# Ledger of designs, part 18: designed miniproteins, single chains, continued (5)

Each design is a single chain, and the fold is of that chain. pLDDT is the mean over its residues in the fold that is shown.

## One batch from the design tools (miniprotein)

Design m16599
Fold by ESMFold2-Fast:
Structure m16599 (fold): chain A 97 residues (1-97)
Amino acid sequence: MRYVVRLLIVKDSKTPEEQEKALEELRNQIARIEELVSRQPHAEVRVYLAVSKKTGKTAMAVQITLNASREEVEAFARELEELLKDVKRVEIREAPA
């Protein structure tokens, strides 16, 4: 069965310098996500980074598509939660056929 795991990470950043540091930290977390995804032979990963100049927030949205059993997907999502910091939301959904 095909599943989609979605993660949202949000960091507060008040100055352009803090926003750059937040982006660097998020890029480092992307490397860790890629390492974990490499254990899944047919996983697809998409990462979106956004910086709000007005609100001083830096966000990363990650979408991982897996063709695996429900148990394997739940285990994978748990590993992501343990691996990553500042996670605001984690969702698991069935992908349309």
Scores: mean pLDDT 78

Design m16600
Fold by ESMFold2-Fast:
Structure m16600 (fold): chain A 96 residues (1-96)
Amino acid sequence: SIEEKKKLAINILTTLTGFVLSKTSDEKKRQEILDLFATAKNEIENAKTPEEIEAIFRKYVDEVQKLVSPDLANRLKSLEETILKMLELEEKRKAG
């Protein structure tokens, strides 16, 4: 369901943000990441479709990738694909 997908997406978003912050020492970049997290979390809470949740998550990862090292950005890109597949499976599991 959309409610279950929202909860999963927010839990993943929170975990991913914590991981990124653990690899980010620059205070300005940490604040920008926290602002992106707050925006994405609010948008997910207000999302009306599963597709909107996925789009919000992709946007969050894309914006965070711009703020981190190239090595971390590449790792996030790989992780994004896995996370989006997990979100899709949660939707299909509830529907079937």
Scores: mean pLDDT 81

Design m16601
Fold by ESMFold2-Fast:
Structure m16601 (fold): chain A 73 residues (1-73)
Amino acid sequence: GKAGAEGAKKAAEAAKAGDGEKGAQLGSRMSHAFEQAGNLEGAEKAQGAAVAAASGNGDTAVREGEKAIEASK
């Protein structure tokens, strides 16, 4: 849905900027949006991005976020 796509954009931007806290929060919200839309695969990838961002692994957070966006297609 719209919320999932918007959340994915903001989560990827936060992770790219090196803001792990913001990336983790946005990834969690994106996961919830995907769940509400019935996209379980997108939700799992968004959760992976949030966990990676919280751990300070920006590369992994960006990669998982991109996979969540792909799952929304």
Scores: mean pLDDT 70

Design m16602
Fold by ESMFold2-Fast:
Structure m16602 (fold): chain A 70 residues (1-70)
Amino acid sequence: SDLINFLAAASIIAVGFLFEAEYNPRLSEEEREELRRLADEILAMVRAGSTDMERMQRLVDRAEEIIAKV
């Protein structure tokens, strides 16, 4: 289903953000903390089986924006 596929993709993407927060040398400490916060929120929504795909997409977009600036 669209929701299950979205939740699976969001999980993989969020784990990627945690990897970026730990290992990307271009990120400031503030950016690392925000990226971890965004990833943790995405993973919490996935664990809860959230149907709010729009909110999860906004969190993903925000995290991508942080990474794209470095």
Scores: mean pLDDT 87

Design m16603
Fold by ESMFold2-Fast:
Structure m16603 (fold): chain A 82 residues (1-82)
Amino acid sequence: SPTPETEETKEIKELMEKLEALRQEMIARDPSWEEKLQKLADEAEARGWSEEEFVDELLARGLMTPEMAEVARKLIEYLKKL
């Protein structure tokens, strides 16, 4: 690449691209998924949940697969370092 890129920046980008692909799969499976996700996001904000607690609740409610939760947790870990 002609542009300098850190290993961490590359990994974050790859995780974000994977998360977007998994998000599109969830939308294709359930057309109301984004609305359900937004409702839970609003509840998380009102209750002061952490990003980790939000991911755990999404997984518990079947709104997120274990694979998607793993990607999301990795992104949360990297974003905390920025």
Scores: mean pLDDT 79

Design m16604
Fold by ESMFold2-Fast:
Structure m16604 (fold): chain A 104 residues (1-104)
Amino acid sequence: GLRERLEEAKRRLEEAFRRAVEAARAGDVEALRRALEEAERALREVLRLARELGDREAALEALELALEGYMELLRVAPDDLELILRLIGEILRLIGEILDLELS
């Protein structure tokens, strides 16, 4: 069902950020980019499923998890200006989405 798909997408999101942190610490920029693409896909799927379920709390939890993941990546990311700017952009976007959910 939709709930089971949501829980699976949440696990994929968590695993993608774990792989991203591992890749960042190893200095593997290509593996990091692929893990970030998987994290983005998993986040989009969680948000879509949460919307279909009417589960605002699940959407908020996923956005907060992604925010924490991107903030952790800023601490361990290789010295790559383009990547750092991308991570900052995603953090700012997620903060906006969290505020929109909490204030609506």
Scores: mean pLDDT 84

Design m16605
Fold by ESMFold2-Fast:
Structure m16605 (fold): chain A 67 residues (1-67)
Amino acid sequence: SEAERQAQRTKAIDELFAIAGEMLDAGASLEEGVERLREHAKKYNLPEEETEALIEGFRLAWEADQK
C-alpha cells in the first residue's frame, strides 16, 4: 500500500543517513558512501527512481558538510 511504501521509504532514508554518518566519520570518500548507500537501497528493494532520489539527497548533504 501507499502507507507501507512510505514507511519503508522513511526507514530506508533513516538507515541511509546513519550509514552516511558512519562513513563520513570513518573518513570515507563520497564515492565509497554512495556505494554503501546503493547496497542498502538494494537490500530494501527500492525502485530505481526512489533510490536515485535518496542518493542525490545524500550527495547534497555531503557537499553541504564539505563547504
Scores: mean pLDDT 72

Design m16606
Fold by ESMFold2-Fast:
Structure m16606 (fold): chain A 78 residues (1-78)
Amino acid sequence: MLTEILSRAPPEVQQKILQLLDQANQAAEAGDLQKATEYSKQLSDLLVSLSPTEEEKQQAREQGQQLPQLLMDFARHR
């Protein structure tokens, strides 16, 4: 789960993850799909590096691919 990966990461890495998520959300709110995708990719790559199992790494990659569209959809329907 994303929360478990976040909780075992060092505080500095946790802050970076939250920053990237905030930046992706702000880009989506602004309708900037390109920037939302870029920040989501950076977030996904960071989560993959923190994931100890191949299953968790695959989940992080899949969530990273879906995140820009989910954020855009959420911003439009808020």
Scores: mean pLDDT 73

Design m16607
Fold by ESMFold2-Fast:
Structure m16607 (fold): chain A 68 residues (1-68)
Amino acid sequence: SSAEGAALVVKGSNALYNGDYETAAKYFEEAISLGAHGALRYLSEAYEGLGDKEKAEEYRRKYQEYLS
């Protein structure tokens, strides 16, 4: 549900704030699977934190597609 997606975004954001980028990426991926596509931006930030610039750019582009 959208409420479950929103809750996962909160959990992902908390992990991202704590520097736990791998856990953050997992929560954001789950949120996106539940329709919280705004989390694509945060997933990009999580991959940037992991040093995976290619995936960070991929998810940033997916977020731009979502906004189109």
Scores: mean pLDDT 88

Design m16608
Fold by ESMFold2-Fast:
Structure m16608 (fold): chain A 68 residues (1-68)
Amino acid sequence: EELEKRFREAAGKAMGDYFAARYSKLGPEAAKVAGDLVGKAAYQSGKTIRDAEARAEKEARELVEKLK
């Protein structure tokens, strides 16, 4: 459990850096939030990875919308 939490945090940060470049038009803060949520979805693997990624991206977009 703790290892999974630390892994998700590390994956979120790494994915956040990656997607910050991709979502740069959203601004640095919004890109960071979107990347973090995608990173959490990326940790979820197996047959459900695609659904987890789609959900995380949707939630990231909604969170950015609420922050504006």
Scores: mean pLDDT 60

Design m16609
Fold by ESMFold2-Fast:
Structure m16609 (fold): chain A 87 residues (1-87)
Amino acid sequence: SAAAQQAYQARVAAIRARIRATMSPDMIAIYDQYAANDDNDAANTFIQIYIYAQRTGVDMTTDQMVIITQYQITGDRSYMVQLQQMQ
């Protein structure tokens, strides 16, 4: 139903807002840019990468997270080369 879909979307938005609140300013800027562009795939992928980093204790830079997000969405292997060059 439309009411159930609306309730689900409100729940997802609330969870995303809480996760965003724990991000660094640089990460927030990237996340907000994806959201402003209505790029739900990039926004969701970026959040999943952030959650993974937080859960595993892996230190990822914002730039590394952006490149991984683009690779996950596009499958373009040139992003893997960019990630390698950031070491």
Scores: mean pLDDT 84

Design m16610
Fold by ESMFold2-Fast:
Structure m16610 (fold): chain A 89 residues (1-89)
Amino acid sequence: MSPLVELGDALQELLSEVGITERVLSETDLYLALNQYFIDKKLRNFEKDGNLYDVSDTLLGKMMGVDEFDLNDLSKLAAVLQKQTTLLE
């Protein structure tokens, strides 16, 4: 089974934009929630390349320290998730 993670305040606020108000999610549910967030951001930035998200003026962009996010480079997202999640064992 997928382990549970506790979300940091900034990540919880970000995911609340897609209707997720839970503080604790499974890693699978967190992944699905992030995919939904990226789909919504991609839809809002329809004129951007499909692998580039404009995250300027977003909580995610502030957390990552970038204005654009590339789906082919998940390293900055992974670093944010590592800092903004606590593994519950």
Scores: mean pLDDT 71

Design m16611
Fold by ESMFold2-Fast:
Structure m16611 (fold): chain A 75 residues (1-75)
Amino acid sequence: MSPKEQLLKLFRETAEYLGVPKEKIDEYEEYLKTLSLMQLTIHIESYLSLMSLLYPEKADYLAEVMDRVDEIMRS
């Protein structure tokens, strides 16, 4: 699986965990597929930072997702 495919899968799993409706995830994923690897990475990092601010009770999970983003990009 390419780094871009891994990031898209990670985004979907995270959005599902956060309770985002499937229809909204599908619409957003189609947009994310048009982005370059770098643009997608920046977008996901920004999203996770915002979600950590809005859902502090999920901060530990979101930090683990951030670590997985970093691991994918270093591989």
Scores: mean pLDDT 84

Design m16612
Fold by ESMFold2-Fast:
Structure m16612 (fold): chain A 87 residues (1-87)
Amino acid sequence: MSLLEQLEELYKRFLEAYKNNDREAMIEQLEEMARLLREAGERENNRTLLLVGEMLFRVAELLRKGEASLDDAGNAVAFALATARDL
């Protein structure tokens, strides 16, 4: 499975959690996306993927603390998918 396909599957799970107002499930999907992006960035020596992965980890932490909105999390995930598609 490609990185993009894996991220799109996680995004579907994220959207389901969002519809159910399941903040913990949303955070879990964000952290899984972040890990995949960082692993791919390390393997491919791709700084953009590493930075986007770090961004998603930060957004997950802010969401856990109530310092980010659900819309902020959704925008971050959309940006990560757009970045992966541009590769």
Scores: mean pLDDT 84

Design m16613
Fold by ESMFold2-Fast:
Structure m16613 (fold): chain A 95 residues (1-95)
Amino acid sequence: IEYIQLAIRSVQEAIRALDAGDVDRAIDHLLQAIAYLTQASLQYPEIRSQLEQIQDTVMEALRALLAGDVERARRLAEEALRQLQQLYQQLQQQQ
């Protein structure tokens, strides 16, 4: 589940970058989160659908940010973080 933890960290860092007004850094962190979610999907086929839905939310945040909608990007990143944290807690309980 290391890649899910890394995805959580990357989304948290993206939100912090948005708070600091660093859009370029936020984009880099969202792209990193997408990469980690892709790796997680390869390791855990059983939760691939859930990981793909979270990845779609991160991709929507990235698209909003590229369109200049920082507020929408932040809300979508916060939603993705919430979904990732819930999924991570569920997996920890099943281990």
Scores: mean pLDDT 86

Design m16614
Fold by ESMFold2-Fast:
Structure m16614 (fold): chain A 67 residues (1-67)
Amino acid sequence: SLVEGLRELAAKSPNPDLSERLREVATQLEKLYQKAKESVLSDEELAEFNKLIQEARALKAEAEAEI
């Protein structure tokens, strides 16, 4: 999963700031994934979810380039 991939990259990243941000985004995505399974997301939550997905993909590419 994307969340697991971000956490693995956070553990491997030599950059502590990048590692922390990867873990933060993974945690926020996991919360929204769980909420989406149990209920309908609001328009604001959907916008945040899309923003976090885009940020997660960018951070994943950045971390993979450094590792």
Scores: mean pLDDT 80

Design m16615
Fold by ESMFold2-Fast:
Structure m16615 (fold): chain A 88 residues (1-88)
Amino acid sequence: GREALLRAIALLLRAIGLLIEMELYGVTVELAKEMAELCLEAVRLDPSFAPLAKRLLERAIELARRQGNEEALEICEKALKEIEEEYG
């Protein structure tokens, strides 16, 4: 429905904003958790956004890996795996 689509878009726009914050200020466990939850909720509301959510999580994984933040890396990898297993 329209409500689910608009909510999914809003969640992904927020996830994009968090990714920009991660690029500028580094990855934290808090930012990784929030981004993972936003991506998972958006895909649950509208599975057509799975490719975009995966790409956002893949970038967050790259940033966490470069920073050596193993906890943030695990959070983003778990979310990515969940999307891949459920939505391909």
Scores: mean pLDDT 89

Design m16616
Fold by ESMFold2-Fast:
Structure m16616 (fold): chain A 86 residues (1-86)
Amino acid sequence: MIEEAAEEIAKEAAEIIAEERSKELGEEYREVVYEAAYRVAYEVSLKFGEDVAAGSDVPQEVYAKAFLEGTERETARAIAEAEAAA
């Protein structure tokens, strides 16, 4: 199922990103980075699966770019919000 595949991909991607960013910023940011990265990865993967199922010819590079830009934006926002709340 498209949703199930998107969830699996999102979990793996979010874990990698959270590990890398928490090494740089501190362990306290791991959870907020994971949640932000998971959300972006899930949305991008879900859209990719839906577009493929619909017979779309959109290149994989478009989704990879959307994931990279979205992850950078949303993780930065989550970190800023966490810092403001501290």
Scores: mean pLDDT 78

Design m16617
Fold by ESMFold2-Fast:
Structure m16617 (fold): chain A 60 residues (1-60)
Amino acid sequence: MSVSFATTVARQAHMTAEQHARAQARAKALSEVIKEAYEAGLGTDEIGELALAKARELAA
């Protein structure tokens, strides 16, 4: 039997699976935008601005 705070937190995440799924989807979209900008050879400042713009677009 393993009872830890980490296990309790994971169980709470299961109770709000839909909210967690939405957060993961947004994180994936942000990661894709950052990856594409990096592959395009943009500077860190430009990548940061694109990430913020995407985050604002995904805000819900």
Scores: mean pLDDT 69

Design m16618
Fold by ESMFold2-Fast:
Structure m16618 (fold): chain A 59 residues (1-59)
Amino acid sequence: SIEDLKKELNELLKKHGYTDFEIKGKTLQEIADEVAVILNETGDEELRKEVQKILDKYL
């Protein structure tokens, strides 16, 4: 579900120490857009890989 996806992404961000970011989107497109901004701002390739694994599970 969208809520489960958002929860897993927010837990992943906290695990990696990105406590200043929060996924708030209510649709898959909004969540994807927010994720893209975070990945571009952080430049964290490990975070990118873990995000992609979560997205592949829900998309």
Scores: mean pLDDT 84

Design m16619
Fold by ESMFold2-Fast:
Structure m16619 (fold): chain A 72 residues (1-72)
Amino acid sequence: SMEEEVQKLADEYYKKAQEAIKRGKEALENPETRKEDLLKSKQEMLDAARKVAKTGLGYEKAQEIVKALKEL
């Protein structure tokens, strides 16, 4: 159904956001990491949250992405 397709899309965006969060945390642990790389990870998380929000089915997942952003 259309709702199932939208939910799958939201889940894919959330998965991409989780991967970006992991990269951001790894970058924070490495003192050689450039500030630009951290900003890219944060931007990827923001973009994923926006895409999830646009589906109308990912409010809780979008909130989790936003909370993770605050920790980076």
Scores: mean pLDDT 69

Design m16620
Fold by ESMFold2-Fast:
Structure m16620 (fold): chain A 93 residues (1-93)
Amino acid sequence: SAAEREKAIRDELEKANATLVKAFQELVEKLREALEKGEISELEYRRKVLEASAHVADAFTRMLRAAREGDLEKLRQITAEALKWLEEMKKEL
């Protein structure tokens, strides 16, 4: 039903938001640790945090659009792609 679909979209959007925020916070913490150990410069730290912030902001915009359109599959795809990108950036540290 339409009501069941709207609930599924809302629940997925809430879960996706929490998951992406957590992944972003974990990446920023790893970047901070690398900066404190002298493994990256302060300029490189700022650049990587800005790049990750921009990527997450774009993902949230696209997720919200998919949710508004009722496209649960697209919402899940965007979330998975954003999470994969954050994990790959974290592994490069």
Scores: mean pLDDT 88

Design m16621
Fold by ESMFold2-Fast:
Structure m16621 (fold): chain A 60 residues (1-60)
Amino acid sequence: SMYDEAMKKAYEYIDKNPDYSPMELTREVMKIVDEYPELSEEQKLDIVGETMQRYAERRA
């Protein structure tokens, strides 16, 4: 699904850029989900949230 593809791209982005600030990562993840026009605003926010949670867990 487009949701799964967007989530995968977001996860790949944060995994490849562990040195980026949370603000920079959030901005880039939002750009990634914005490339998927069929995603609802709720789905886009969910992907951003899940992606940033994954980022935080890697720093724990």
Scores: mean pLDDT 81

Design m16622
Fold by ESMFold2-Fast:
Structure m16622 (fold): chain A 71 residues (1-71)
Amino acid sequence: SLPELTPEELKALRAVAQNPGASKEEVAKMAGVSVSTVDRLIERGLLVEKDGKISLTDAGAQALAEEEARR
């Protein structure tokens, strides 16, 4: 199973899904989370940073979909 996401991590993943290619700082601001939360998601392989742009990985997209499916 993919690791359980905190509410802050879920907000960050949603912000990236809605704003692909935003910077780390922009994602943190839009999601209302710390930059360290975004860094942790990169460390976990749920987000990737390339040329200063943040995107969802396949694992991140799956984790977000699994959390959104919870009722």
Scores: mean pLDDT 81

Design m16623
Fold by ESMFold2-Fast:
Structure m16623 (fold): chain A 95 residues (1-95)
Amino acid sequence: SIEELLKRIDELIKEIENFLSNLDTLSQDEALRKARELRDRAGELLTEIVKLMQTASPEERQKLITAMLRLQTSVSTLLSKVYNIHLGIADMMVM
């Protein structure tokens, strides 16, 4: 359901925020491994958002777009902090 997907997105965003707050306590190998896991999970959720948008009502579509942008922003921050790079939204859309 859309509500379950939105919960999963919120939980992943919280996990990314928690990971970033503890980044200085992790080895480089641990940080890179966890960042890749979080990026992969974000990519899976983005794929689910796109699928649900095909059958969503206008109100549901707006919620999905908002969640997609929040998730993309969190992933951009994650990649910027861990890899010292800045990604445009377009680059994340091709994940």
Scores: mean pLDDT 81

Design m16624
Fold by ESMFold2-Fast:
Structure m16624 (fold): chain A 79 residues (1-79)
Amino acid sequence: KIKEEIEKLRDKGLDKVIANIKTYEDAVRLSNAGEIHYLSGEYERAARYFEAAADIMKDVNPEFAEKLRQLAEEARRKA
């Protein structure tokens, strides 16, 4: 589903939008790893994953980056 949407954007010459989607995919992967560590009680590791996801999102989606930083702070408070 998402891959079909990416192909449509490429056909329109929107390479920057495709690059942003790839950045979102990377952020989601890091955020999911953070959540897994959080649920396992590995709060400090979870915080580091959320911070990494926030860093790559800071210029693409600052609001999502801020939410990820809040998740990192919550994890650090439990560590």
Scores: mean pLDDT 77

Design m16625
Fold by ESMFold2-Fast:
Structure m16625 (fold): chain A 88 residues (1-88)
Amino acid sequence: MTVVEREATVDLEELLEKLREVNPELAEAIETGKTLEREVTLEDGTRVRLTVEVERTPDSVTITIRATVTFPDGSVEEGVLTETLRNS
């Protein structure tokens, strides 16, 4: 299992405005705390399952992406990426 944590300082309101234009579903998830789930199968038979969880406070947004990758040989790899965006 791979865990990656990142932190950035941004203008959260400006970021959300831009995000609404390019990915309205993700912007809504950030505003409402909604969980998103996606599954993708690649051409080589590799399956990727993604779960995106969003937690918002007045001063920050934390986005947690959980990924499970199943390779064609049956090998499984798991990763968690957490990114915290803090208002400047």
Scores: mean pLDDT 71

Design m16626
Fold by ESMFold2-Fast:
Structure m16626 (fold): chain A 90 residues (1-90)
Amino acid sequence: SEFQKNLETLKEELLKKAEEHGKRAKDIANQAYQKSQELVAAYNKALADGRTDEAARLRAERQAFMKQYADEIDKHIKERLELEKKAKEL
C-alpha cells in the first residue's frame, strides 16, 4: 500500500531526526568534558600559584558552563524522546 510506504518513510525521517539530536547531545557532552578539564587545570595552577581569587573565579566559571551544557544536552534529549514517541504512535 502507498499509504503504508508513506508511513514507513515518515517513521524513518522522525527516527533520523531523533538520532541527530542524540548525536548533538553527545557532541555537547564531549565539549563540556574538554572545557571542564581545561578549567580544572587552570584552577589547579591558580591554587598552586597562590592566586586564590582567580581560583574562585575559575570554579564559578566552570559551574556556570557545566550548567549551560547540561541545559543544552537536556533540550536535545527531550527532542529525541518526543520524536521517538511520534514515530511509535504512527
Scores: mean pLDDT 89

Design m16627
Fold by ESMFold2-Fast:
Structure m16627 (fold): chain A 62 residues (1-62)
Amino acid sequence: SEIDKKIEELRKKLHEIREQARAVYDALKDTDPAAAQAQGNALMKEARKINDEILSLEKEKK
């Protein structure tokens, strides 16, 4: 179904964003720790929104 395809795509995006958050933090922690924390937190907040959307879609297909 289209819902299942959306859930799979969102799960892939969620994984990518979590990896990106770690990479951004590691890249900036020594040069601009404030930016590292802010950008990392923003990406993790985005990850949470995607996870909430996944849960909503899983509820929808039931």
Scores: mean pLDDT 81

Design m16628
Fold by ESMFold2-Fast:
Structure m16628 (fold): chain A 92 residues (1-92)
Amino acid sequence: DASYRQALADWQAEEAAKRKKLIDASENLIKSGGKDLEKFLQTAKEYIEWVKKKKEELIKSNPYMKFLWEIRANYEIKKVEKLLEDTLKKLE
């Protein structure tokens, strides 16, 4: 489906920029020895909220693709949760 492919490409472009910000925040937290924990957690929260919002917007515009958008959103949220766990473990 051309509509799905275009929406996926648009999601991927926005995701790349926001993911880079989250990864940078993770690296800065490790380099600071934990000083920027609140900023890192806030950046992760904002990324998860963006994923959820983008999912809902795409489902609203194209309900027939609901299942695919839910799978993608859940996958991205799990990746963020893993990054949070891995980053916090490095501060031990």
Scores: mean pLDDT 83

Design m16629
Fold by ESMFold2-Fast:
Structure m16629 (fold): chain A 82 residues (1-82)
Amino acid sequence: SELLEEAAAALEEGLANREAIRDALIAAGASEEVADAAVERLAEAARRALEALRRGDLEEAHRVAGEAIAEAAAAVEASRAA
């Protein structure tokens, strides 16, 4: 399916560009420590989502990605407030 192929390509590109994601989180107001932790968590979630997509499990891929994005956003907000 086109959606599965597009999602997999986006996740693979994200994994290849982890430093850019880290820099974006710091620019958004995260501390270096929070940005590093968020990038590692997002990378782990991206690998799990890719595995789910390779199995054709779109629902699990969306769930894993969504949870990781929400947690990263919350960590950045908490870092700004600290």
Scores: mean pLDDT 78

Design m16630
Fold by ESMFold2-Fast:
Structure m16630 (fold): chain A 92 residues (1-92)
Amino acid sequence: SPMKQLQRQLTILQFRLIAVEGEIWTVENSKSLTPEQKIARLNQALKELDELIEEIKKLYPQLSPEDQKVAEKLLKRAEELKKRAEELIKEI
């Protein structure tokens, strides 16, 4: 059904956000990545977060009220991760 497809899309976006969070954590805690490699990976994470935010926003008006609350939490988390990645770039 169309509704089940929307729920699957939201779930995929959730897993993509978890993957980006893990990438930022990996960069922050790496002792083997060069500064240039860290900046490149954080810039890629920022690009992926911007794409995720846009996809969540496009999906949002089609979601149930319950799934809209999930989407709102994902948007807040994505914005927090963007800020963290930007702060990490400044520290390099």
Scores: mean pLDDT 90

Design m16631
Fold by ESMFold2-Fast:
Structure m16631 (fold): chain A 80 residues (1-80)
Amino acid sequence: DVEEFVKLLKEEIEKRLSPELAKKALKVVDEAEKRAEKEGVKTIGEFLSILIEVASEVLSPEELEKLLKIAEEAERKLQS
């Protein structure tokens, strides 16, 4: 469920990133969510592809790596 994944992703961002980076990452997630809704995306894998595209435009490579590690953690929690 993409909605459950996005919720967990936002929670993990707030817990694991600095306040400044968390604010930036949450905006990236919100933009990815809007784009996914517009394109009719229903799978977590498709959402992650959009998230990477949006994040690559806004985040540094190091910030993107941190966001992707958090996305992996959110996906693991969803599968548990």
Scores: mean pLDDT 84

Design m16632
Fold by ESMFold2-Fast:
Structure m16632 (fold): chain A 64 residues (1-64)
Amino acid sequence: GEASAKAAEEAARTVGADEAGAKAVGDGFQSAPTGSEGVRRGARAAEEKGAITPEQAERMRALA
């Protein structure tokens, strides 16, 4: 849901992502059927767009 996507955005900010990176994670999160899968897909989508670093994406996936 929207609250879960916002939580994923805040997690991205915590690992050092900027506002655009956090938004990209949240947008990717909404494409998945589960919260755990949402974190993984959000982190991957943001990394592929260059919105977050590979290290930030790996930290987020570790939380899934």
Scores: mean pLDDT 73

Design m16633
Fold by ESMFold2-Fast:
Structure m16633 (fold): chain A 119 residues (1-119)
Amino acid sequence: MDPELLKLYEEIKKEIEENKEELKELFKKLPEESQNILKEAVELYKNKHEELEKKVKDLEEGKITPNLPEAIAMLVGILSGEIKGTRKAFSKLVELLKEKGPGELPLIIKMAILELEEE
């Protein structure tokens, strides 16, 4: 795991733990479409680790453009250290999500981390 990505993940996880109930209430107010993005990302992360690692390598090589649930699952996997990825892959995912993701994307990512680690 990249030490700076691990530190970032620990900082995000601490923020989530301190604001857990508020994050859950805010997430419930999001459109169903945004809630479904989280559900799909969590399912990919829990059941498809090998496929996600392959997709991370393909992303680094410029062979694929992941969809939004795939990008979130890969990002959370790299941050948590459960999926192998480089800073290059992480940076590409952040750029993709910034350009293509909805404004509530930071909340969706925090909820994905919460559901995988705390729920």
Scores: mean pLDDT 75

